# Designed miniproteins, single chains: the designs that were tried, part 21

Each design is a single chain, and the fold is of that chain. pLDDT is the mean over its residues in the fold that is shown.

## One batch from the design tools (miniprotein)

Design m701
Fold by ESMFold2-Fast:
Structure m701 (fold): chain A 70 residues (1-70)
Amino acid sequence: DSSEELLKKFEELDPEATAEARRLGEEYAAKYGEAVGRLTEGMMYLLLSLGNSSLEDVEAIAEEVVKSLE
């Protein structure tokens, strides 16, 4: 419910960034497992909610965090 609300809010603010967050979550789920994918997606949504407007920066942070979980 709250997750759906946040997702809709992000889609309204930046539908492209929201789609990319989901895509990265799926990609990392395939590489590192579903829990890591969910963490990556959640982190992307959190960064978007904090007003981060750069997808490149968000991707770089996500990659570093995921690598730290290996």
Scores: mean pLDDT 65

Design m702
Fold by ESMFold2-Fast:
Structure m702 (fold): chain A 96 residues (1-96)
Amino acid sequence: MIIEVTNEKGEKLKLYSFAVTVTMKDGTVKTYLALAILKEDGKATIIFDDGERLETEVDPNASEEELIEKFKELLEEHFRERFPDAEKIEVEPLER
């Protein structure tokens, strides 16, 4: 579920939460949480539960479905680079 909030500057922010599950070839499973914060100008910051951040830019006029798929793609690419030996990477939007 997408949460829309207004910051102290009056800017609307859209918040997207994701769970990322990385399955390694040895059967080890690692789970990460990611929060994508999207501004009206298309600038997005993805914050991971370990404090890592990823800055990106998306089309602010894209549909919610297109934005979710874009963030899923970016997260899958990021974790594939971080874990090149992963057997499986699953990105799931979190519902509230």
Scores: mean pLDDT 78

Design m703
Fold by ESMFold2-Fast:
Structure m703 (fold): chain A 97 residues (1-97)
Amino acid sequence: SELEKLYEEAVKKIRELANKSLSFDDFIEGVEKIIRETYKKAVEMGLSKEDILELLKRIRDEAVEIARAMFGPVAAERLQKRLDEIIKEIEKELEKK
């Protein structure tokens, strides 16, 4: 599945980022970039709005669990809030046609 490939590629990048990040703020910025890059690839591949949003929410959930393990529960909550904001922005962008 193209969805599973995009998910696995994003999760791999997030895990690599967690191991290389000098600060949690660097990690947040990097995860935002990965989410936005994955969104652009999904649009280019012609995925539906519902498939794109499901994909991004799955990536969010895994990124939050990686953050919880590596940086703790407060960091995980902060990342969840930030990614929720980004996904809402993307959902609005998908409706602007």
Scores: mean pLDDT 86

Design m704
Fold by ESMFold2-Fast:
Order: sequence, then structure tokens, then C-alpha cells
Structure m704 (fold): chain A 87 residues (1-87)
Amino acid sequence: MSPEERALELTREVAELLGFSEEEIEELLKAVRFLAQSDDPRYQSLLASLVTSAEAFLADPEDEEARLRAENGFAAALSAYKDAQAA
């Protein structure tokens, strides 16, 4: 599995567990794909953080700090994607 495919799979699994709607999940997957396809080191760092947080949440879904980190990772990815779209 490619790093992009792994990130997309983790994002869908975690977002579904967090109660995101299908529309919200589709927007998040667009953001994650954008980060994964970018050569920008900042976007690659955001993607790595998102993957790490998503894996930590899946390992212990009852950990509120892991949940918050996963939610923050998704928010950061969406923010970066929206900023790039506005430029």
C-alpha cells in the first residue's frame, strides 16, 4: 500500500469513528490527497502528523487526548487545503 493509500484509508476509518458525515469525509479525503501529492515539506509534515495521530486514535479510541490530536490533524489538513484553494 502506498503512503497516500494508507493515509486515505486511516482518514476514512477515523473520521467515520468520530461521527463525520459522508460529505465531511469526502472533503477531508480531498485535503489528505492534496497533502500527499504535494512536494512541500510543510504539507508532508502535516500529513505525517495526521497519520501518526490517526494510528494512535485507532490503537486506543477511548483516549480523549488521542481523539483531540486526530481531530486537530484533520482540522490542520482542511485548513491547509482551503488556503491553497483560495490562492
Scores: mean pLDDT 85

Design m705
Fold by ESMFold2-Fast:
Structure m705 (fold): chain A 94 residues (1-94)
Amino acid sequence: NEELVRKAREFADVALADPAVREALREDVRNLVREKGEQALVDVAKTRAGLVLLAAAYLVLSTSEAPEDQRLAEIVLRALEVVDPELAELLRKL
């Protein structure tokens, strides 16, 4: 899972560098949860690519001071914990 965390950080760094990418990511996660519920995030996390993308989303959202972003980060972390509890623990320590 260390390699997965490194890949997630690489994607998160790209998103954090571009405000348009950050906002698009926030809206995509928000809309997915709103339209299809938290289970949709769990389903995405069942693939290795989905785990990397959701871990990256968590890292981006968790650095925001906005209450909505913090709530979305918690939702994403819960979905990751269902599929990969070890990854969720590693992300929580960052």
Scores: mean pLDDT 81

Design m706
Fold by ESMFold2-Fast:
Parts: C-alpha cells; structure tokens; sequence
Structure m706 (fold): chain A 80 residues (1-80)
C-alpha cells in the first residue's frame, strides 16, 4: 500500500551518497511499492526534483531527506 511505499522511499533515500542519488533511490522504491503507475510516476518526479534542489543548493543531507519525504508524500496522497 501507499504507507509501505512511503516507508521504502524514505529508507532508500538514506542509502544515497548525495541528494541526486537519494532522489533516484527514493523514486525507484516508491514506484516499485506503488499500487498504480500514476502514483509511481508522481513519486518519481517529486523525489528527483527534491534531490536536484538539494544538490543545487549544496546541501546533500537536506536533499537526501527531502527526496525521501517527497516520494513518500506522493505515495501516501494517492493511497488516501
């Protein structure tokens, strides 16, 4: 369900070496755990944008956290 996909996305983001990698890992985990393709695509886009912003501002720790949360929020919103 969406809660499980959200948890997986947050956990995956923590394994990233930088904000961009965390965005990719969170996006993948959310997509694989999502019950619908649309939810997975939204979670992927959100995670990649959050990771990219973190990288652009030079805060990889913040970017990693935001990538996971963005993917989780997208997965949870569609499951509600």
Amino acid sequence: GGEEAARAAIEAARKGKDAVESGRLAARAAREGSPSELTGELAEGSAMVAGGVGAAVGDDEWGREMAGRAAANAALGAAE
Scores: mean pLDDT 73

Design m707
Fold by ESMFold2-Fast:
Structure m707 (fold): chain A 84 residues (1-84)
Amino acid sequence: MKKKVEDEYLKKARELEASDKTLPQRLNELIDFMEELIEKYPENIDKKSLLLDARSMLYFAKQLRLPKEIIDKFEELIKKLESL
């Protein structure tokens, strides 16, 4: 069910937000987790919600001038989601 995948994503996001990790480190781990969810549960992905979240995070990553590696990872994630 879409809700289960969304709940796992939100749980991971909250755990990362509560961590002592830097913002780039937290975003890198979050992107890796989202890619893992797409690979393991392609039929259960809420494409619209994840695209909205990924695009919002990409916008803030660009505003904060985060490393190119993080920007590239978000753009690749968005492309994968759009192709679903």
Scores: mean pLDDT 75

Design m708
Fold by ESMFold2-Fast:
Structure m708 (fold): chain A 61 residues (1-61)
Amino acid sequence: MSDDERLLEIMLRLIEQNRDWPEEELQEMLAKAEAFLKSHLPPERAAEFIARLRARVAEVR
């Protein structure tokens, strides 16, 4: 697993650990994660990771 994939796994686990947070708090956490990924990864890879994070948030709601 690459460092990028390990980072994604950590972020996905953080979403699961905070699944009981209000939607607004989860969306704020997601927005911060999206900003981080966009600043550190190529656009296409950031979009892929963001899509997976959004899917996980939808899954735990």
Scores: mean pLDDT 78

Design m709
Fold by ESMFold2-Fast:
Structure m709 (fold): chain A 61 residues (1-61)
Amino acid sequence: SAMLREAERQAREVEEQSREKQKKGVELARDPKTRAEGIGMVIEASQESIRARRELAELKA
């Protein structure tokens, strides 16, 4: 269905954004001055990815 194809496209975009955000968070975590910010960014990105995968799985059920 068109709705499922669009949902899969959006889920792929969220996954890409999450991976880029995780990379930025890891880079920030290397500097003691930005470590807390970097760690927070990685955690947030991971939660966004988990949510997107769960929502897509519910649509495919």
Scores: mean pLDDT 84

Design m710
Fold by ESMFold2-Fast:
Structure m710 (fold): chain A 82 residues (1-82)
Amino acid sequence: MEEEIERMKERIRELHAEARSLASQEELTRLWREVAAEREELARELAREAEETKDYRGVELRLLPVEIADVERILEEIKARL
């Protein structure tokens, strides 16, 4: 699932870049919803991997809040343009 998470992050980065070229609030709202949906999927997958890593190493190496914070910043940037 590491590849799935990386693909989700790349998709979110691409959507963020696309948001900068959009002038329409209509298009920005659509894009914001798409990023929000990707955030939910990413959060679920990151939580699963964090639990697996914790069980395996006895130490959590993945900081779920930090990784989700990046996506939340992207959502806030898009929302600020609405």
Scores: mean pLDDT 65

Design m711
Fold by ESMFold2-Fast:
Structure m711 (fold): chain A 95 residues (1-95)
Amino acid sequence: MDEELKEELEKMLEEMKSIEDPEEAVRYGVEKANELELRYPKNPVALELSIEVTMAWLRVAVAKAVGASEEEIREEAERAREEILKAIEEAIEKL
């Protein structure tokens, strides 16, 4: 399995856990997942993670677009953060 990708995912997981603001954590997750997909374009684990992270981010983006309250957006971002953390952990297990 790809040891370099596994190391990057473990670092991504730690950095995500250190970001207190859930919207900033989700933004970091999207940027990092897209970076890893670009660096590992034929790796199915990197592709699956990028899709899952993008789907979590889209729910937050949709909440903002429909004019949800700041509280509702924050709740959606907290859910997205937890889903991204789980997706990273599952990706690490597959490597």
Scores: mean pLDDT 84

Design m712
Fold by ESMFold2-Fast:
Structure m712 (fold): chain A 55 residues (1-55)
Amino acid sequence: MEKEREERIERLRREAERVGDETARAIHDGAPPSVVDELLERGKELEEEARRLEE
């Protein structure tokens, strides 16, 4: 059970990293602020889910 939670946390962390990379790329490519904000919100949600699983 603990092992499965650890794996899920690691997966969420990797997904958050991926979204972070997408956000940086969007900023570099001059995407509208609304698109950047959407990516930032998505990354925040992934990080919050990972934190909750660490309880």
Scores: mean pLDDT 80

Design m713
Fold by ESMFold2-Fast:
Structure m713 (fold): chain A 93 residues (1-93)
Amino acid sequence: KAQEALAELFASRGEKVVVREIPAPADSNESSSSEIPEEVREAARRAVEEQIAAGAEKVVITGSSLAQRAAAEAARELGVPVEVLSELELKAL
């Protein structure tokens, strides 16, 4: 999985990163939605805040799903660096 490859890559580089799945609300699991529902934004924001409280200094996003887009927005609002990597970029590393 891309998340496992990412964790292995960053461990080999000596970097501390947090790669996590944001729990999506059951009633808003729509990856093709043009608008990010408020419930998804709130869940992502809380998840990012919890990771920061746990000592996370960077958030890594490996896709463009609704939850991942919400997490990237929340991280930027909270001033946490966001790194976006595609599967192709992981293979190029």
Scores: mean pLDDT 58

Design m714
Fold by ESMFold2-Fast:
Structure m714 (fold): chain A 96 residues (1-96)
Amino acid sequence: SSRRVLILIQAMLASIAMHAYISKKTGTFDEEELIKLVEEAKKKAYELIDQSDLSDAQKQQVRDIIDSFLETTKKDPSKTVEAAVEAERRIDELLS
């Protein structure tokens, strides 16, 4: 189900945001570790998208959302939570 794939990707984004939030609050924030987590999430998200029944246009839209999230995290890891929320919002628009 296309809906299931989009929800799974949102769950992955929420997990990364929670990890970043906890790490900042506990003083264990590691920018390199966070970037690796986002890169691994991108790889898994792309695999889920490619195996899905989403249209080619929707697949490209989701890839663009994930790529924007990764780029924001690489440029400013402190914006990871905000970037994840924006990415989840953009995916919600595809669920409508």
Scores: mean pLDDT 85

Design m715
Fold by ESMFold2-Fast:
Structure m715 (fold): chain A 62 residues (1-62)
Amino acid sequence: SLDEELIKKLKELETEIRNAMKEYRKSGPEKRDELKAKIDELNAEMKKLLDEYFKRVQEARK
């Protein structure tokens, strides 16, 4: 189902964010800015997917 696909994508993205944050904690200054930018992009993508999920839930309630 579409909702299951969105939930799967959200879980995959959560795993990517978790891994990027682990690298960020271990990183030196040279890689820190790059990893922060990546984490910010992943968080923005997650927010977009969450907004899509909530819209679908709202539509299902109509």
Scores: mean pLDDT 80

Design m716
Fold by ESMFold2-Fast:
Formats: C-alpha cells, structure tokens, sequence
Structure m716 (fold): chain A 87 residues (1-87)
C-alpha cells in the first residue's frame, strides 16, 4: 500500500512537470499512472471500499483530463460523485 501510494504520487508529480514539447513522454507517464490507479481501483471494488473507489475515480478523471479525453474525464467524475452520494 505505502509503496504503491508513493509510486503513484511520484508518477503524478513527473507528469505534472512535463511540458507540451515532449508529448510522447507525457503520454507514457500518464499511461503508467492510469494503469496503477486502475489496478488499485479493481482492488477497492473487490473489497467493497466505495470511498477509496470514488477517490481513485476522481484521480483517473484528472488523468483523463490531462490526456485531453474530456468525455472520459466527465464520465469518471460523474461515477465518483454517484459513489460519494451513496456513502
């Protein structure tokens, strides 16, 4: 858990610091973060941890926005809000 959280934070910081001139590197970093978040999301869903699931969906929404996928970002944000409303 702690190692995964540190790794996600590190990848997120690296992605946020990358300029638009290095599009391939930005995409690779965002894909790595997305993969880690999706793996954690699957774990949270299997555990029935709706709060963690919602938090991960919010983070995935942010990644989708950074990738320019506004549709996916909105869908993930709405899903997260729906889960938070059930809590």
Amino acid sequence: MEELEKEIKKLGEEAAEVEDTDKKKVEELLEEIEKLLEERLKEAREAGDKLTEAELLLKLSEIARLKGDEEKAKKLLEEAKALLAEL
Scores: mean pLDDT 76

Design m717
Fold by ESMFold2-Fast:
Structure m717 (fold): chain A 75 residues (1-75)
Amino acid sequence: EEKKKRLEKMIEQLEKFVDGLVEAGYPLEVIKSAIETGEQLLIAEARRLGVSDEDIEYIRNKAKELIEKAEKKLS
């Protein structure tokens, strides 16, 4: 329960960071790079915390959603 709450907060922080980059007018490629880096760090932390493969897949899906959202806003 605590491990999942920590991951959820980290995902929320990544979402807020990405929204901040969009609002500041950063190029799409910079935003994609930031999301990809955030995904890798979240997966590494999830593995360290010993979460399930389903939780890791959830992180990957969230990163994909953030990229699609950024592409839609900046296209």
Scores: mean pLDDT 81

Design m718
Fold by ESMFold2-Fast:
Structure m718 (fold): chain A 74 residues (1-74)
Amino acid sequence: MSAEELEERLRELTEEGYRAASRLPPEQAFKALQELARLTREAREAIEKGDLEAAERYLRKIEELVRQVREAAE
């Protein structure tokens, strides 16, 4: 995946994560959003450094976090 494709996927996952977290109780939403922000920052730093393998690993962690948040909201 190119750096441009990873940046776009990161944006999509971040938006999905914020929407999913909004369905949680406030305390759980706050913790989920903090973790999402941390992982998003790490993924962006990896993309900027050209470490596309690390960026893909952080994107997978964000995908898993978003999945867990959606399951907790149901």
Scores: mean pLDDT 82

Design m719
Fold by ESMFold2-Fast:
Formats: C-alpha cells, structure tokens, sequence
Structure m719 (fold): chain A 69 residues (1-69)
C-alpha cells in the first residue's frame, strides 16, 4: 500500500539522517533536521488524512528525540 511505502521511505530517511548527523556540528545537524522535516512533510501530504495523522505522530516524536540530543 502507499502507506507502507511512505512509512518505509521515512524510516530509510531517518536512518540516513542519523548516519549523517554523526559527523556534523550541532548547528549543521539542526539545519539538516529542518530540511529532513520539510521532505517528510511533502511525503505525508500524499497520504489520506487518517494515515497521515498516524505517521505524523511517530515522525514528530522521532524528530523531537533527535533535536533533544
């Protein structure tokens, strides 16, 4: 389903973000996270409201965790 495809793509993007963040300064990491959030937002816009809301909660929690570190 499109939901599973989008979720898988978001999971892959989070994995890539974590790897890239290991070598970046805090300022560079914050900018990368902001860009990532914009990309994820565009992907979520392709889903029906119900599916979007479900993934949005998970994505927001994971972004908050990355920003806290």
Amino acid sequence: SKYEEVKKEIDKKFEELREKSKTLSPAERRELIKEFAREVSKLLETLPQDERDKLLVEVQQRIAELLAE
Scores: mean pLDDT 80

Design m720
Fold by ESMFold2-Fast:
Structure m720 (fold): chain A 76 residues (1-76)
Amino acid sequence: SEAASQAAAEQGVQRVRDEGYSREELEEARKKYLEKVKEIVSSDEEPSPEEVEEMRELLAKGLYLLKEEAEEKAKK
């Protein structure tokens, strides 16, 4: 499960890289992901399969941004 989750995240990150999003678009995706998480936690309704897929895409963009930030920090 942990290995499968990590592999899926890496595949999503690679797809995000290939799509060539701007820094601003990645920042917006991270913000949107956090807002959706807050909404789900505050709601009594379970997210639909479509909402789950949207959140996976937003998470992949957020993870790609974190990777870029980590690489920038490593360059010093």
Scores: mean pLDDT 75

Design m721
Fold by ESMFold2-Fast:
Structure m721 (fold): chain A 88 residues (1-88)
Amino acid sequence: SVMSDQQHDDIVGRRRRIAAYASTVISDPRHQAVQAIYLQSIDTSVQNRVDPNVSIGRITTQQGLDPRDFGADYQAVVDAGLAVYRAQ
């Protein structure tokens, strides 16, 4: 859905916090690729003013990734990003 200017600014700020948080969780170089795709999905959502929660799953699937192949590290990044997105 389309966001207001205030909501867009809030999402941009949250995206920066999500990126910072994700970088503290992912230590495995293989899982850094998942982080990059996750952050790209947030950037796409911000650019198009679409809810990041909708794009995360679609982008991951479209990139040919199975979340199960990355186990707990992938889920931790997704959960952390969603928690920061939902909470101020």
Scores: mean pLDDT 56

Design m722
Fold by ESMFold2-Fast:
Structure m722 (fold): chain A 91 residues (1-91)
Amino acid sequence: DVAVLAARIMSRQGQAEEAAEKMEEEAKFYLSHGNNLGAADYYEAAGISLESLGQTEKAREYFQRASDLYSQSLGPDHPKALRARERAERL
């Protein structure tokens, strides 16, 4: 996904906060249109960007949100749901 790649590049260039904001906006857009899976992907990308900033509490919230949305779309035992949950719990 080009958006996820862009967020990671911006994060590595010291633009992680801006990348997280963009990913959150995309997540909200997808969520408002009933696309829980797309929203989950963007919340996960935002969490990664915030984690690179050391903003552990916000990153944990976004990973938890992604885990919940992946669980709703794919099931709670799906690897994507488990991965996002583990990322939240690790922080």
Scores: mean pLDDT 80

Design m723
Fold by ESMFold2-Fast:
Structure m723 (fold): chain A 73 residues (1-73)
Amino acid sequence: MSEIKPDEKMAEFIKKYAKEKGYRPGKVVDGILPGIKDLNFVFFTLKKDSLLLYENGRLVDEKKMTPEEAKKA
């Protein structure tokens, strides 16, 4: 199917958020960016208009997207 790749825009927001938290941008799969730091399992995802960071299954940080960030999606 021809598409403008909206998933690429969402992946870019997730990668930017991960980079801001000190993680190297990696491959986003199904809106999730997995990572490991020390012995802790972490993953970044996008839910509604919020960027979320989970550590060992617990939400440890949340960044709400601004209207300006939403326009770039």
Scores: mean pLDDT 62

Design m724
Fold by ESMFold2-Fast:
Structure m724 (fold): chain A 69 residues (1-69)
Amino acid sequence: VDVAEALERMERRAEELRQLAEEHKGTPQSKAYQGAAEMVRRLLEEARARPEVAETAAKQSDVALQSAS
């Protein structure tokens, strides 16, 4: 509902996943975290360009987090 709040949450998730990817650099797990961070970042860009996609983007971000875990 609140696009600004959704965007902020996605930005935090992308940053956290990026940090995890750096911490696990050189391991197979690093690729999973990096992929999830990139996906969330891409969804964030789409949501910023089209507020109508924000809800769908947030839902896909949840799936990315579960897949990386």
Scores: mean pLDDT 75

Design m725
Fold by ESMFold2-Fast:
Order: sequence, then structure tokens, then C-alpha cells
Structure m725 (fold): chain A 83 residues (1-83)
Amino acid sequence: SSEDVLNHFKLMLGMTVGTIQIGGQTLSVDELKAQKDKLIDQLNSEADSLIKKYKLSKDDIDQLKKLISQAEKEMDEIIKAAE
């Protein structure tokens, strides 16, 4: 179901943000920014794959985009805290 797809994607987002949080303990700010950019590109690619595979509705697509935007903001806050 679309709900299962969204719930799975939320778990992936949590793991992605967690990767930056762990990195914040050991990596430089520049390295964290590079990792964030790569992870955001991967999340957008995965979202596009899910949209095509499951033929997601506009509302579900908008929800995925909001989730990615929220994860990006959370990663930005972690990077700022590492400065």
C-alpha cells in the first residue's frame, strides 16, 4: 500500500539523518556537507523509483517531497551544531 511505502521511506530517512548525526562526531563540516549532498541525491533517486514503481498519487508524491525537505533541514541543523 502507499501507506506502507511512505512508512518504509520514513525509516530510510531516519537512517540517513542518523548517518549525518554519527558523522558529526568525527567528520569536518566540509565532509558533512559533501555527505549530505550525496545522501539527498540518493533519497531523491529512491523517491523517483518508488513514485514510478507504485504509481503514487500527487498527495503521496507531495508527502515524499516534504519528508525529504524535512530530513535535509534536520541534517543542516546537525551540520551547524558541528561548526
Scores: mean pLDDT 84

Design m726
Fold by ESMFold2-Fast:
Structure m726 (fold): chain A 120 residues (1-120)
Amino acid sequence: MIKILPAEEVRKYTALTPSEALTLDEDTLASLLVLVLGVSEERAVELATYFFENGKTKEALKEALLEAVRARAEEMGLSEESIEEVLEKSRELLEKDEPLIYLDVEVGVELLKEGVEKVT
């Protein structure tokens, strides 16, 4: 059974990249999704379970993280267009193996604007 850990126990993992996060246990990953991405405990458990049932691959982790970002953006009442923009930026961050804290939807919106400026 997945246990959601106190924020102080998982806060150190917010700086991990997706590649580094592949070593996290199911409880730590679910707790990190709640802490960093603000998803519900139920949704975090579902996404962590998906990662572990799909062989703990980098691809499975990326899919779980993108679904967590989508769930949070939908909860915040973002339009489908805004959700798609945040998800595209999140995919770029995951491909670049940048720290997980950058997947926070509020941070993601700011980074999307910065990313456009940096690539143009």
Scores: mean pLDDT 72

Design m727
Fold by ESMFold2-Fast:
Structure m727 (fold): chain A 83 residues (1-83)
Amino acid sequence: ELVEKVKKKIEELKKKGIYLKTSDEILDYALEVYKKEGIEEASIYMLALSYISSKKDPNVKEEEVKEELKKVKELLKSIVEGL
């Protein structure tokens, strides 16, 4: 289910022509999503954008995607708390 959500978000972002190349650009985009949609949506966007940027196959297993999303959520919360 999470793998499918990330894959669909990758397809949506590619269709919209959103290709971010740097970690800073990806983070800034995710923080804007965080302000509007919250942590869950921002984390999915950040992971999808990271996969697009690295040209990584999202053929990771559901459990691995859960672990990566948890790490991304912790990172985003840490940055927001620092502001």
Scores: mean pLDDT 74

Design m728
Fold by ESMFold2-Fast:
Structure m728 (fold): chain A 81 residues (1-81)
Amino acid sequence: MEEKKKKFLKELEEGIEEGSKIVKEILEKIKAGELSLEEAKKILDERLEELVEKDINEMKNSAEAGILGILLGVLNVILKK
């Protein structure tokens, strides 16, 4: 039980960390003028599709998708304006 719980929490942490890293890299590139909001959305859409194909029910993939989805949601609101 404890080992399975530790594996689950580790996968959750890894997914959050990977998603946060991708979000941070995208935001830094937008801030530097190296990436448009539309290009950032495309990168996020492509990564989310990859995670769904791999298995969205895996904790690591689900956690990463959740973090990426937050930025994607914000970009969708901004691009509507």
Scores: mean pLDDT 79

Design m729
Fold by ESMFold2-Fast:
Structure m729 (fold): chain A 83 residues (1-83)
Amino acid sequence: SSFLRALKRALEKAREALEKGDELEKEIAISMARMTASIAILSAPPEKREELRELARKLVEALERGDIESAEELAEELAKLLE
């Protein structure tokens, strides 16, 4: 799906930014993840939106603190819920 591809790209950019210590690239990656999550939530059935919002919030918070491992786990959970 386009959402899963966009989310994976955001996570890859975040990982690269952390490896390089590039705070601007990290901010861009977080912005990409936030945008992707927002579009996914708007496109989702109403019954899934609350759980998607909570997962998206946790994903962004994990990225903000540099926890790529938690962000990857949350991204997989978000992707499963979108299907």
Scores: mean pLDDT 82

Design m730
Fold by ESMFold2-Fast:
Structure m730 (fold): chain A 84 residues (1-84)
Amino acid sequence: MEEKIKEIQKLAREYFSAVIELALIESELAKIKEEAEKEGRDLSEEEKEKVKELEKEKEKAQEKIDKYGPKLDKLIEEFIKELG
């Protein structure tokens, strides 16, 4: 039981770290796009490069969520079943 709790904690940290990372990336992307829209202008070349980098980081964060989410759900379900 304790080993399963430790595995859940490890996967939960990986999963929630990725969820937080995704939320921060989406927030930064929204701010860049909103600032350009508010000023009635297109994104600068520097802003376009930053958006491109953030989009890649977003994809990596989403891949982690997709990988760890189902594993965490399965371990939690198995743990609940072991409790009764």
Scores: mean pLDDT 82

Design m731
Fold by ESMFold2-Fast:
Order: sequence, then structure tokens, then C-alpha cells
Structure m731 (fold): chain A 73 residues (1-73)
Amino acid sequence: MEVEKAREEAVKIAEKYLTPEQVEHLRALLDRAAKAGLTPEQILFVAAQAALRMGHPELAKALLDLAEKIRKE
């Protein structure tokens, strides 16, 4: 999976759990992570960590499940 696809999928999942303001914060965080050269899996781990810090463990689990699927491809 490409970094851009990992970012887009993380944001799509997050939109179901987060407010628009929290989604924009996550989008900015993932943009910085992608520019820092993180892999698709690392982008999803960053998103999951942010979800946990925002108090959304269910979103964090969904993001980690997606990272596991990418790793098994």
C-alpha cells in the first residue's frame, strides 16, 4: 500500500469517530508523518496513537487492524 492511500484510509475511518476539528488535526499530523518518510504501517500506527490520545480506543483498534492487514499482504 502506498503512503497516500494509508493516509486517505486512516482519515476515512477517523471521520466516523472524530469531530471535523479532530479530523483536521489528524490530517495535519499524518501529513507531517508522511513528509518525514514514514511507511504506510507507521502512518497507521501514528494515527492509532493519536486516536488513543483523543480518547477513541475503538478507532485506534480499527487503525491497528488495517495496519495488520497491510503487513500480511
Scores: mean pLDDT 81

Design m732
Fold by ESMFold2-Fast:
Structure m732 (fold): chain A 91 residues (1-91)
Amino acid sequence: MKAREEIYKGIDYLVEVAGDRETGAEIRRLLDTLSEERQEIYLKAFKENLKYFEEQGGTPEVARFILDVMLGLLLIDKAIEKIVEERQKEK
């Protein structure tokens, strides 16, 4: 599970810069519920976000925004999965 490990390292780095342990912990919890294929997609997107973070000078503000965006995307994905499962149970 190389993708998960690389995402965790990147999240730990951003959490250290941002000081936002709560958001980092929630992201890890949500990532643990995803399939390996979906984790690889998030890793690819996350690597691009890390590039932007470095290009923006590696500030705590940018680190917080990246963590918040990642959390938001994961929460939306989990909400979509729940809606799809509920619709399948009705038919």
Scores: mean pLDDT 75

Design m733
Fold by ESMFold2-Fast:
Structure m733 (fold): chain A 62 residues (1-62)
Amino acid sequence: SANGSTHDFEEIDLSNPNMQATDAESGKPITGKGYMDRRSLLLVSPENKNKVTKPDPYLLSL
């Protein structure tokens, strides 16, 4: 959301062949319905949407 700290996903209908997309977590094509993280603009499958979070703070500490 524009004013929230909540992790916001925009649901994208990928059943239309013109809307082909790749899962940002697995690198595999998404079929049917995908979720775009509004903060990072990364598109993920329904199975991986809870893995698209903030950058790992352990990586940022290096």
Scores: mean pLDDT 61

Design m734
Fold by ESMFold2-Fast:
Structure m734 (fold): chain A 81 residues (1-81)
Amino acid sequence: MAKEKAAQLWGQAAEHARQMGEHLLQSHYPESRRQAEEHFRQLQESLQQMAREGSPKWAEQAERARREAEEARRELLRQAE
């Protein structure tokens, strides 16, 4: 159960990351920036839930992915400046 739920949450996190990236590519529009922020928030929620529901190994993977997502978001926003 926990492993299967972690895989589902990982899939949700990947989809939110994709949506965030698409909206950031249109970041010159205020609404697109707001949508990117919302998807980033949902991505972090999915990764945090995976850390709570998974084994310690999956919690470590989720934390690493969360940091990588934060770094990617900062780079994309920097390029949009």
Scores: mean pLDDT 67

Design m735
Fold by ESMFold2-Fast:
Structure m735 (fold): chain A 100 residues (1-100)
Amino acid sequence: SALAGLTEAQKAVLALLEAITAQLLALAGTEPAPELVERRLKEIEETVTEKNPVALETLARAAAATEQLLAQGFSLAELEAIVAAQQPAADAAYAALEAA
């Protein structure tokens, strides 16, 4: 699988990003437009050195979902509440990074 080459710290970070992305998508009630996800994926690929396709796609979907939520009238403060709700996953990711 695409996760087989990842360290435990990288897997914990990816799990956190996937959890945040899932909450953003649930709040939006609609999957982001495929063309928006593709545009964000290209922007991310040009900016970062990361090559893991699951990590890049997760970041692209999170960015697209955030853009759609802001367009729907959500504020950054409301979106920050989603990150706060993921504190247990953030703590796990931090612990994994400390152990690496």
Scores: mean pLDDT 74

